# Ledger of designs, part 14: designed miniproteins, single chains, continued (2)

Each design is a single chain, and the fold is of that chain. pLDDT is the mean over its residues in the fold that is shown.

## One batch from the design tools (miniprotein)

Design m4458
Fold by ESMFold2-Fast:
Structure m4458 (fold): chain A 106 residues (1-106)
Amino acid sequence: AAAAWLEEFYEWAKKNKLKVEGRGELTITTDPAAGTTTVESRLEFYAYDDDEDSKKIAKEMLEKARQRVEEAHAAGVPFARAVETGKSKKNKTAIGAALYRRTTLA
């Protein structure tokens, strides 16, 4: 399940001295011609380096986080995701990952 994978990712990040913050978005689209409603959810996760020891290896640890998310995607876990790298807050380096899910209801 996506939730189980997220818990494993969170535990891995915590063990490697990274902090994780999340943000959710939900989009609902109705197709009257098909009589279907598509629900798309996007959960964005940011791993941060906020101590001096982590900073020395931040790029390596954040790249490992990115690779773990990419491996889950490649293995066909029932979600789609995007991985981003960047600065999400002015004094933190972050890697972003989005857990994307699309469900069609009829």
Scores: mean pLDDT 53

Design m4459
Fold by ESMFold2-Fast:
Structure m4459 (fold): chain A 111 residues (1-111)
Amino acid sequence: VAEEVKKIADLYVQFLSEPEEKKQDEYIKKLEELYENTPDEAVRILTIVVIELLEEAKKEGKLTADENKESEEFLNELAEMVLEGVEPEELLELIEKKDPELAEKVRERLE
């Protein structure tokens, strides 16, 4: 779990520092591969959230510094919960409180 969370964090940072859209897509693909290969549902939830946030950032032409900070704080909170072994449903509840539309997308992808 800890190694998977670190890989997710590394890919998130690499995406945000990458100016080339084609290379940004490669980082999203690596997150998709991690999602497909992990047996841990909490790690899958975290991975989907990161993918959705990065897809939105790409669509909007990257987030402002304040928006990036809010997304980073949210992802750090989720990552800490995953590392603490919190139940997947508790992660979904936090996501629902922050962004109900994002929570719906996560649930659809887990089905």
Scores: mean pLDDT 77

Design m4460
Fold by ESMFold2-Fast:
Structure m4460 (fold): chain A 55 residues (1-55)
Amino acid sequence: SNEEVAQHLVALVRERKATLDQQYEMVLVKQEGIAAGLSPAEILARIEAVLDELS
């Protein structure tokens, strides 16, 4: 659900200490995933992959 995705996003920001630039990338990945019709689980997996690449 949208609430579950939002909660996981907030948790990832906190856990990874994501910068404002990284938060912007997370939001872009979320928007692209929604536009592509991806499931919440697929969107979250892509967000985590991007954060891992930016670490």
Scores: mean pLDDT 78

Design m4461
Fold by ESMFold2-Fast:
Structure m4461 (fold): chain A 77 residues (1-77)
Amino acid sequence: MLEKLQVALDAVRQIGKIPGVGDDALNHFALALEHLLKGDFKGAEKHLEKALSLLPPEAAEKARKIFEDAKKRLEEL
């Protein structure tokens, strides 16, 4: 449980460092990871799509990679 929370928090922190990621997009990424932690894949997907729609293409691609890495780590724990 704590290890999964740490992975999610680290992902949000990394995404927040990407130039062009504002608070609204970052909040949607945090919600997407929270839904992943709860096993709500549909809720996670909706928040991820909303977050990506708020970003320029370059920032969206970087954020997507960080999110996918975090998802893989959460699935392995």
Scores: mean pLDDT 82

Design m4462
Fold by ESMFold2-Fast:
Structure m4462 (fold): chain A 55 residues (1-55)
Amino acid sequence: SAFKEPITIGEFAKEHGLDTNELIRLLEPYLDGELTPESVVDREAVETLLRTVRS
C-alpha cells in the first residue's frame, strides 16, 4: 500500500532519538516481513504503534 508519510526505520529512529535496533525489535511483532534500518514505513503508523506498545 502507498504510505502517507514514507520514512526509513533508520531515519525515524534518528529523528526521535531512538536506537535503530531497539526500534526494529519493538516493531517486529506488529509489522510483516523482515525489518532493516532501510525498510520504508509510514511515519504516522510507527508513531501510533510506539504510543500503543510503550503505554
Scores: mean pLDDT 77

Design m4463
Fold by ESMFold2-Fast:
Structure m4463 (fold): chain A 81 residues (1-81)
Amino acid sequence: SSLQQQLDALIAQLPADLQGPVRKIVDEALALLADPNASPLDIEILLGLLRIIAGVAKVVGDEKTAEIINEIVELLEQALA
């Protein structure tokens, strides 16, 4: 999907050490979005984890990583609506 392609492109711009962890969280969020039994709270927990990673990046001065992860969160929030 266009959403998957946008998310993959954003993840590819992250530092190598963050690509795996962020991809895992994003893939789980997409699985929950496709699951009719999933609680919106479960998705919000995963978005919270992404925001924590962005916050840590910002604290260490990696503004670009924080911006990319925040864009990932925005795309997933749009899909949740």
Scores: mean pLDDT 87

Design m4464
Fold by ESMFold2-Fast:
Structure m4464 (fold): chain A 65 residues (1-65)
Amino acid sequence: VTREVATKILMISAAIETGVSAKFEIKDGKVIVYLEETDPEKKEKLRERLLEEAKRMGVELEIVE
């Protein structure tokens, strides 16, 4: 399992835990998140958690809304 795959799994878990609709891809060593949530407060909470996890794992993150 690569670092990117492990990070993606953790990010999917975070989205499930927060109840936020999101899709995840890995491209060129980067995790890409397609954020489908309409609630701005929920989006911000997930965004903070995803950024923290990406920083901790040393993986690049791209958020698409």
Scores: mean pLDDT 77

Design m4465
Fold by ESMFold2-Fast:
Parts: C-alpha cells; structure tokens; sequence
Structure m4465 (fold): chain A 73 residues (1-73)
C-alpha cells in the first residue's frame, strides 16, 4: 500500500539515492533527499482530500533531511 511504498522510498534514500519515484495504487510517491543527516523525527503537512500530501523527515537538530510527496493520479 501507500505506507509500504513510502517506507521503501525512505529506505532507498537512506541507502544513498537522491530521489525516488514510485506508484502505489492511485497515488504517486516522490521522495527526495534535501540535506545530509540521520533521520530522528517526521512531521506531515496535509492538503485537502484529493490534494498532494507532504511528509518531512528531520535530523536531531530539526534540519529537513528527506521530503516525501504523495500525489493522487
């Protein structure tokens, strides 16, 4: 499902990829490394139903490390 695809994309970025793009059902998942760092926390910024949803992963200092966007297709 979408959660499994998000997990896989994050894993690939941690393994050294800069950008990952996956499709899970009716959703397109784009994940991108925006800075170097070890992930310690996550926060979601949500749009309305049918709009893109964003999850940002942060390091211990609150610096953005990974951004994941889930877009309906």
Amino acid sequence: GVSSAIGQAIQDLIAGKEKVELTAGDYKITAERVADGVVKSARGTRGKVGEPQTITLYDEDGKEVIKVTVTPI
Scores: mean pLDDT 76

Design m4466
Fold by ESMFold2-Fast:
Structure m4466 (fold): chain A 111 residues (1-111)
Amino acid sequence: SAADIEALVARIRERAQAAIEEATRLHREGKFEEAVDVVEDTALEMIAEAKAVITDPEVIARLDKLEAAFKETMRYLKENIDKLTDFEARLKILSTLRSFAERLIELAREA
């Protein structure tokens, strides 16, 4: 229902914001791997929750593609982190989660 989609969107925003704050804290403490794990775990939890609410198979297929693209982006970031400054690493991790959440909200609204 429309109410279920609006509740999902609100929860995606809440989870993304909490994960951004936690990942920023972990990164400031030098816990880069843990910061990446928080972002990945949160994104996977959000997409699982979206799949529980969204029943449109065409939207579900696009969620699967979004999940695969996100996993590939995070894998690339982990493999290349030694080439980035602390600032660049933090910015890239946080921007990846933000973009993922925005795209997930767009797909939820198309359902």
Scores: mean pLDDT 85

Design m4467
Fold by ESMFold2-Fast:
Structure m4467 (fold): chain A 83 residues (1-83)
Amino acid sequence: SELERAREAALRAGDQPTGEETLDLAQRAAEESKDPKARLLAGTAAGLAGISVGVGKVIGDPEWGTRMAGEGARNAALAESPL
């Protein structure tokens, strides 16, 4: 399902091989999803990841930014409940 794909993208953000790959995956899920709930979840994950990575670069700690992006996206996915 599209919600499941969005959730998988957000969980993958927490397990990051690379922050860039995780951001791309979350953005893809948001763009391709036709489920409004899945789009909202994936879009939120992508937005949180983008903000955190940007902040990390500004403060000179890109690893911190990438880690915070992953944790935020994972927590959003884990908080999602079926309706």
Scores: mean pLDDT 58

Design m4468
Fold by ESMFold2-Fast:
Parts: structure tokens; sequence; C-alpha cells
Structure m4468 (fold): chain A 81 residues (1-81)
């Protein structure tokens, strides 16, 4: 089980990485489908961080679902490159 502080640190890192990925995708003219998926993932990560910042409990299932989405987006980008 992750502490709130560990979960926040992980989410902040993930948000920064996904933001960089979005910039990269736009600069390299990746498909609009990939760009949209990255934007949706970024919005979900930011929403989850806001909930943790507010002191809300976030389930491990929610964290695992986001990690799976990050993996899927990463695989799509590697396939395009």
Amino acid sequence: MLSREEALAALERAIAEVQKLLEYAKENNLSEEIIKKIEELLAELQRLKARLDAGEEVSMEELEALEKKMQEVGELIHKEL
C-alpha cells in the first residue's frame, strides 16, 4: 500500500512525463488519436492528484487502471516511432 505522499510523488512524476510526451507527440505530428489519448490520460492523472491533495482516499484499483493506461499509450507511441 502506498502512502499518500508516495502516491502524490508518483502522480506528479507521471503528470510531468505525460506532459512531455504530449509536447513530443504534437511536435512530431503523431496521430490525433494518440494525442487525444495522451490528453485524456493527463486529465485523469491531474484529477486523481487533486483528489489526493484534498485528502481523499484513492483505491489501488484506480492507480492500477491509470498505470495500465500509461502502458497502453506508451506502446502506441513506440509502435508509431
Scores: mean pLDDT 78

Design m4469
Fold by ESMFold2-Fast:
Structure m4469 (fold): chain A 65 residues (1-65)
Amino acid sequence: PTDEQIRAAGRALSPAVQAAVDEALRREPDATLTLRVEITDDGITATVTAGDLVLTVSISYAEGL
């Protein structure tokens, strides 16, 4: 992927990651929260883990922005 594709995907994914973090903190307030971000040739995947709760958000790259 290009730097532009990664930047655009990261911006688009950011609100979904924030929503997932907020949901994890709401449902599992006493759990340790772990965020894993994986950048691949096809897109960006973010996984939020809190206790037994696992939330995954992902976005595929588009050609251009």
Scores: mean pLDDT 78

Design m4470
Fold by ESMFold2-Fast:
Structure m4470 (fold): chain A 58 residues (1-58)
Amino acid sequence: GMKLTAIKNLGMLEAKKQGIDVKALEARLNQTKTAEEAAKVIQEELGLDAKEVLSLFK
């Protein structure tokens, strides 16, 4: 859905800022089926709080 897509885009932008491999992160994010799964991946890879990420798109 739209929320999942927005979270994936947020993660890719943050990865660029941190110098993390955007393609590797994008591949992992594309395996997620829910906004909650994508937020967890962002927390694990980028250190952003999953709850905070989810709250941006309520």
Scores: mean pLDDT 81

Design m4471
Fold by ESMFold2-Fast:
Structure m4471 (fold): chain A 83 residues (1-83)
Amino acid sequence: SRSQSSIRAIQSARDIAIRALRNGDFDTARDIFNGLRDMARDHNDTDAVRHFDQAIRALDNGDVDSAIRHLDRGTYHMIQTLS
């Protein structure tokens, strides 16, 4: 139940971040990326932490496509770890 709850939270955060990016709300997307990175740290998932850090850097550089790729890599890695 705890792992399933965490997976649902990660999936919801990813969906909200992608919606924010589509709407041009990059501040909201960045806040969500920071939250996911903190969650990855709590789970000691260092690979996911690196992907979310790279997503934030990509967004700061205006590279939305790279930010989405790193968001996807980080969330998929966390879901695999929790499954």
Scores: mean pLDDT 86

Design m4472
Fold by ESMFold2-Fast:
Structure m4472 (fold): chain A 96 residues (1-96)
Amino acid sequence: SEEERRKKLIDEVMKRFTGDPDELVAEERARKALTPEQQQAWEDERYRFLKEVLELKDEIIKKAKEIYGDTQADAVERNIKELEKRLKELEARRAA
């Protein structure tokens, strides 16, 4: 259902925002080792994920506040702004 999809997206965002930053660096290095076709598929998945996450932005921040408190909710909000920047960069690359 849509509600199940939303819960999975919220949980995935919370996992990424509370995760080790070194894992993001490792993910980027792994991406660069992919074939062009695999890299395109990865970017397509990331684009869909970013769009869906940003649609749920307010719910994600609210959940972060409920689970982690105000300080972590502020950190999640800052991270969501970074995801907005990444989405714009991906859209610019897709339009090129």
Scores: mean pLDDT 70

Design m4473
Fold by ESMFold2-Fast:
Structure m4473 (fold): chain A 75 residues (1-75)
Amino acid sequence: LEEEADKLAQEAVDAFFRGNYQESADLFEKAADLYEQAGNKEKAIKYYEMARRIYELLGQTDKAEELKKRIEEIK
């Protein structure tokens, strides 16, 4: 789980630097889901926050709001 999450987080970073913001946000969210399942709350919150900000940038406000609520539940 955590090793898979680390790989997805790195892929999300790479996608972001390539300008593939949709792919980046989706990959950060998947990484955060796996960190949450692994019990790593700190990294789950970190990567959900990254995905949320990118979704906001893309105008996907409903998705960003969903992740904001999820972050508050984990904290």
Scores: mean pLDDT 85

Design m4474
Fold by ESMFold2-Fast:
Structure m4474 (fold): chain A 77 residues (1-77)
Amino acid sequence: SMEEFEKILKELEELIKEMEELVKQKDFDGLFEKAKEFQKLVDKAKSLVTTKEQWERLLELTRRAIEILREAAKLLE
């Protein structure tokens, strides 16, 4: 449902904020666990997509999560 999709999107936005904080703290184990939670929610959200706009919003959140993980990888060098 649209309501369930919006709820998951808000949970994904909060996970992104948590992942950003974990990168700042250099907590890579915590980041990996939050990335797994993020992926599970993305998979659930994908099953609820009925419009192009919903798909684009989900892709943008996924892009932001990937950029956080890329920035974390740079800190390991």
Scores: mean pLDDT 88

Design m4475
Fold by ESMFold2-Fast:
Structure m4475 (fold): chain A 82 residues (1-82)
Amino acid sequence: SEAKIKAALAEIAKHDPELAKRVEKVVKRALDAIDKGDLLSAEIDIGMLRIMAGVYRIIGDDKLAAAINDVVDALEAKLATV
């Protein structure tokens, strides 16, 4: 959902505004890929965000990891509708 993505991006921006900008670029690219039916490109971008969330979890930033995972979940839910 768009609202879930916006909320998650806002949460990331509270902790790291530069990271929020980078995540937003990947989100926009993934959404464009979904809208064009380029499911492979969408899955690659979602996968990059999933790896990013995993890294933040390993270094102990559970709040950033959770917020990035919320973005991943929302993008995967949208991908499942095409």
Scores: mean pLDDT 86

Design m4476
Fold by ESMFold2-Fast:
Structure m4476 (fold): chain A 95 residues (1-95)
Amino acid sequence: MSPLERALRILGELTDLEARLDDLSPEEAKRRASEIVERAVELFRSLGREDAVREVQRLLERFHRALDAGDREAARAELGRIRTVLVDEIGRLEA
């Protein structure tokens, strides 16, 4: 599977999580987000994109804190920021 195909698959999983966020328990949402970010980190590391690795890990921590606070709106915003990092990296792979 190409890096672009991997990135698009991760984007699809992240988009599904964002759409389903209100239907998931905080624990399940955290588990799914961690799995998705782990795959993104593996991809970004394989591409030498250490800045993107650090950014998505920081955003995941903010997502966890928002869910722990019961703030689903803040949690959704942090998922949107993770999506932005992934979209930017996809743009680099297409260029």
Scores: mean pLDDT 88

Design m4477
Fold by ESMFold2-Fast:
Structure m4477 (fold): chain A 100 residues (1-100)
Amino acid sequence: SEKQKEKETVKKMYDEIRKAYDEAVERLRAGELTPEQAGEEIKKKIKEIFDKYRPNLSEEQQKIFDEALKKIDSLPPDRIDEIINVVDEALQKINELLDS
């Protein structure tokens, strides 16, 4: 079904964001990045991944992600846990729409 394809697209987007997050956190733990640099890299990757998948998202899904990006942009970059929590909340809202 079309809803199943949309769920698969959202899952792929989330998996790519989570991978970027995990890679930045590992580099932070290795001393290769400061917390601020890791957060900025995560923010940049989230925007890139969202822009990549934007044409495959519904208007309602795009609005949820645009609100999430605005929240992420307002967060200090060292607040890495808060950045990923905003993404997790946005994905929960998108999944609730797909289950409706």
Scores: mean pLDDT 83

Design m4478
Fold by ESMFold2-Fast:
Structure m4478 (fold): chain A 58 residues (1-58)
Amino acid sequence: SQEQIQRMQQFVQLNQADAARLKQAAKEQPERRDLFTLFAGGSETTVEILQQRIAQLQ
């Protein structure tokens, strides 16, 4: 449904924002860089999955 697509688009935006913040944290805390980069990658993977699902529903 259109409402489901809009909800998923909101989650895409939230996960993109999270990835950006985590990448910034990796720059600010180099001792934890690998951990923050890993979590940013998780958010980016979530974006890919959601975008593929949105495409399937359109």
Scores: mean pLDDT 87

Design m4479
Fold by ESMFold2-Fast:
Structure m4479 (fold): chain A 91 residues (1-91)
Amino acid sequence: SEEAKEKGKAYGDKLRDQLTALFDALAPLVSPRAVAEGKRAADSIANDYATAVYYKEEDPELGKKYETKLQQGIAEEAARVARVVARDLAA
């Protein structure tokens, strides 16, 4: 439904803003590349979260599948960004 799409978008946008604020706060401590990679990860995670929220409302079984995908995506993006940040902090 349109309501489920709007809810997913609202939740995704809020998460994107929160994650973006985190990387803006880290900007003095890391490279511009690390900030850009973090914000790219934030956008990807927020989009997956919006999709999971949408499907949880429309089709609970499919919603569970997208929640699992979201958890894997968070782990993969977190590992990728952590490698860039750790390199910068060790420099």
Scores: mean pLDDT 85

Design m4480
Fold by ESMFold2-Fast:
Structure m4480 (fold): chain A 89 residues (1-89)
Amino acid sequence: KTTVVTTITVKGVKNGERLEVTGVVQADGEAHVSRSTAVANNPADDGTTVLTVEIEVDDAAAITAAGAFARSVDTGEELVGEVTVEVRA
């Protein structure tokens, strides 16, 4: 088994805003989805928040795509962010 760590950096969120992050990994023709909720903790109030989702898959070689998206629970808006993916053996 391997763990896919997907990190999304979103902007325009307020300190204390409730966020939902969804990670998706496609492996061996299947979509693996993990969803978590977080509260933005941004003491600088610059609107930048980093969210991380981990998804376990059986075979790293079978991974064809990975990504994440986030939304504000408070406003219902989708948040655009930079996504990075790390595969851990």
Scores: mean pLDDT 76

Design m4481
Fold by ESMFold2-Fast:
Parts: structure tokens; C-alpha cells; sequence
Structure m4481 (fold): chain A 97 residues (1-97)
């Protein structure tokens, strides 16, 4: 689970052109290596307080998708099933590889 969340957040950071959002996603990916997803969400809420409304939306969307991914992995869903319900199937594929 932690590895999937780390890979997903890093993938989003690599695609991100906004440096502030990229840095936030990279920090959250580092936290996800050693912390629970709940702790990553708490850290993200604090980071979002320092960001613009538009940048906050990007971090919020990333966490929502990471949460969907985490929940379905815990429920034992296959990669094929998860790909059908996430907005970015490529991100799910890379996270679970």
C-alpha cells in the first residue's frame, strides 16, 4: 500500500508543471514512505493552507485519487478493476507496478 501511494504521488509530481504543487506532492510522497495515509492527508491539509485555491484543488484531487486507490487495494480489487474507476488509469498502472 505505502509503495503504491508513493509511486502515485511521485508520478503526479513528475507530470506537474507548477513548482509549488510539485514540491507539495514530492513532500507527501516522502511522508507516504514511513507514515499512514491518514497522516499524509493531515500533512496535505497543512500544506494546502499555504497554497492558492487552484493549487489546493490539485492537491485535493491527488489525495482523493490516492484514497480511492488505497481503499480498492485494501478491498483486494485487481489492477484491471481499479483502472476502470480512477480518472487516470496510467497513474494506477504505474502505482501498482
Amino acid sequence: LNEAIVRYLRYLAEKEENEKVKEALEKLAELAKTHSFDEVVKAAIELMKTLSEEDREKIFDALQEAGVLATHIELGWSLEEIEKIVPDPEAARLALS
Scores: mean pLDDT 78

Design m4482
Fold by ESMFold2-Fast:
Structure m4482 (fold): chain A 83 residues (1-83)
Amino acid sequence: SLESDKTLQKAVFELLDRLKEAPLSKENIRKLIEEVAKKYGVDEKDLLEYAIKYLEMILEVLSPSSPLVPWAKALLEELKSLA
């Protein structure tokens, strides 16, 4: 539903915001997915899938010279390995 989509979007934005300030390890990523999914009452698999799609979309729009590109690519690889 539209309400579920909005909740997932908010969860993804919080997940990405928290991941910017944490080491990109599988342990930290799993922990943050669990915490954020629980906080928003969303499914962990749905949160992971939406985060992957969002990062792929962002990478198409970001300038190749953006300092966010290496971070987003590294995070995307880790998230895909957990899917």
Scores: mean pLDDT 83

Design m4483
Fold by ESMFold2-Fast:
Structure m4483 (fold): chain A 57 residues (1-57)
Amino acid sequence: MEKEIEERKEEIRRILEELGIPASDQSIENIARDIVEKGIPLETIRKVLANTAADPG
């Protein structure tokens, strides 16, 4: 599980960088743990993060 959490943390960080969303390491870790524990697909997380960045103007 912890290896999967670390991999998800890196994926989430890259998505946030692409979307221009600032996030703390703690927030990224919490999201990664939730993903791994609940088996949420990375595509779903990408959509959620994109919605958070939605309306950049």
Scores: mean pLDDT 74

Design m4484
Fold by ESMFold2-Fast:
Structure m4484 (fold): chain A 56 residues (1-56)
Amino acid sequence: SREIVVKQTVLGILRAGIDFLSTHSDNPQYQADLRALQAQLAEVERELAELEEAAK
């Protein structure tokens, strides 16, 4: 479905953000933001997996 493509795009954006912050994560402020993005990534991965199952 279209929603699968949207979720795949969001995953790409989140991974890019995580990669960017990981190069600057010597700062405790960035560590908190990095954790938040990792949690978002896990949630989108869950939603994508459910949509892919539904699209079988």
Scores: mean pLDDT 79

Design m4485
Fold by ESMFold2-Fast:
Structure m4485 (fold): chain A 96 residues (1-96)
Amino acid sequence: GGETLPPEEALADAVRAAQGTLEDAKKLIENVKKNNGTREEIQKAYNLEVAARLQLIAAEVLAWMHGVELDPETVARLRAEIDELGKEIDKLKEEF
């Protein structure tokens, strides 16, 4: 035993891993900007940050649905990001 975590612990670990990935992506953006990176390097860094944010949202939603207790700041951020996604979907519906 130890190779398979309980579902709650596994979900909490997934959230922590996704948070780390997002933090690394944000640091990459800062480093690319600080070092006068090319437009392509800056765009690649932003694309990685967007992917990391989506991964974090997915991990947090799954954890929250399974009753994992998230920090109040994390819950507030998640709610705000869900609201922003809802607005973007509504905007796309108006465009088509």
Scores: mean pLDDT 72

Design m4486
Fold by ESMFold2-Fast:
Structure m4486 (fold): chain A 55 residues (1-55)
Amino acid sequence: SLELDLERSVRILDLAVKITVLKKPSVQEKLLAEDPSFDVEAEIEKYREEIDALR
């Protein structure tokens, strides 16, 4: 349905923005300073997999 297609597109855009933010060196440095065990690449991959599932 059109409603579900719009919801899917909005979610894909939201996830893409989150990936872009996580790729910023300043954001990665802050996250790792708070939790040195935080896996930035795993978090990005999680969002990428969700985008792929929505397509």
Scores: mean pLDDT 82

Design m4487
Fold by ESMFold2-Fast:
Structure m4487 (fold): chain A 61 residues (1-61)
Amino acid sequence: VDELVERIKAALERRGIKLTDEQIELLKTAPYDERVKLLTELGLSPEAAEIAARKLYELSH
């Protein structure tokens, strides 16, 4: 989970999006639906947000 969060953070930083510590905590602990919503709000496409949230969910469960 932490490794995927760091990779997602790095990918978003390359696009000019910086994650706060609070947003990182939400990505680690939030349920799937909230992860998709948070990633979409951060500027990912709905498709990319779903893929990223799904991968985080798979490693958590």
Scores: mean pLDDT 70

Design m4488
Fold by ESMFold2-Fast:
Structure m4488 (fold): chain A 81 residues (1-81)
Amino acid sequence: SAVEKEIEEILEETERKIEEIVERARRGELSVEEAREKLQALAKEAYQRVRDIPGISAEQRQAAVERVMDLVYEAMAEMES
């Protein structure tokens, strides 16, 4: 469906931006704290984009938000090692 495609596009773009933040932290361009703050801001932006999808169900919104949070938590765990 159109909603499913928009969710996947948001998730793919969010994952790409997460990878950029993690890479900048690895290069010493961001502290771990700064990277975490940027990842949290990115999660909030992704959540808002999901909420704005026309015709999205409550179940689809919840599942998409959970997928975004999982991506952010995995990235944060990688930076802690």
Scores: mean pLDDT 86

Design m4489
Fold by ESMFold2-Fast:
Structure m4489 (fold): chain A 84 residues (1-84)
Amino acid sequence: STAELIEKGRELMKKGKEALAKGDYETAVQHYEESIKLFAEVDPNSKELGTALAHLAQAYRKLGKDEEAERYEAEALARYRAAA
């Protein structure tokens, strides 16, 4: 169900944030990417998807992948604008 997908996406966001806090940036990227897939399946223009994309961008910046980070930051902003 839609509710189960949202719940799973939020759980993955929590795991991503925990990994990011511990310096496990590659693990954070994997959790955020999976969360993004679930949120996008529910609503490709949601603010929650935008938040997940912003966190993915932060993880890429921690990995020194600034070009990837900038792309996901732009995608997050586009989702925030589309959800308004």
Scores: mean pLDDT 88

Design m4490
Fold by ESMFold2-Fast:
Structure m4490 (fold): chain A 80 residues (1-80)
Amino acid sequence: MKQKVAILETAAMLNAVAEKVARELPSETPQQVADARAATRGTILEAAKLDKESAIRTVKNLEEHGLISKEDAEEILKEI
C-alpha cells in the first residue's frame, strides 16, 4: 500500500502542475483545462481510498503552492 500511495501522490502533483499550465495559457481550450482538472481530482480521490489523511495533506500542499485553485481544493476536500 505505501508504494501505491506515494505513486498516486506524485501523479496528483504532476497532474496539478499540468492543470496550472493549462490555466495560464490563453490559447488553451476549455476542454484541455477541464481534462487536467479531472485528472488531478481523480488521482487525489484514488489516493484518498488508500490513505485519507495523506490525500488531505496533498490537496493542502497543492493549494499552498498554487498548483490548484482554492475552489478546486475545496471541492476535492468535500469528496474525501
Scores: mean pLDDT 72

Design m4491
Fold by ESMFold2-Fast:
Structure m4491 (fold): chain A 60 residues (1-60)
Amino acid sequence: SLASMSEEEKTKLYFKALMERGALENGAYLADEQGNKLEPFTDPERLKELENTIKQLQYS
């Protein structure tokens, strides 16, 4: 439970969640063995989890 965390731990987790969300929103690229970029890698379920975590930390 996020509510059980210290303020320092909450701040740390909040910042980490914001950075991870930003990285997923911008997508990551996989490369083949020849260095060609494939398609953007996104994870909508992980984004949803991160948004829930961010909201809980804003209101906890």
Scores: mean pLDDT 68

Design m4492
Fold by ESMFold2-Fast:
Structure m4492 (fold): chain A 59 residues (1-59)
Amino acid sequence: MLTPEQKREILEDLRAAIAANPASRGDLKAVQELVDEIAKKYGISREEALEILRNGVEE
């Protein structure tokens, strides 16, 4: 299980990656590719990264 600190870092990295790539905003596949890249960077699953993106650090 990821610590709240790690989840926050991952969430900020995900948000920064999406913000830096405006072309992804209308393309779910491009967003999924960014999420997959960040997930691999932190050694977590795509599902875990997507959950962090949707739910944030808490709730």
Scores: mean pLDDT 73

Design m4493
Fold by ESMFold2-Fast:
Structure m4493 (fold): chain A 100 residues (1-100)
Amino acid sequence: TSLGEFILGYNKLMSSLNEFKKVDPEKAQELEDKLEDLLSRIADAIVQGDRETAEEYLRELEELFKEIIKELEKIDPEMAKKAKEGAETIIRHLRMQIQL
């Protein structure tokens, strides 16, 4: 299901960030905080029916995912690949919810 795919993608991404936290806890926490903030803002915009705002935050989330993947690639390219798969699944699910 779409929800099941989102959960799997989220788990892959969070697992990668949790491993990154063992290497660079400050940077990992910064990225996690930004991720949680953007996901919260997207969810709020979707609930309010504010498609334009949801689309703007989704673009910011895509840029954050690029930053996360770039940082993970420096540590473990295989972990970065799994995080990228998770990120793509999250973006696809959110885009469907927003009706982009």
Scores: mean pLDDT 86

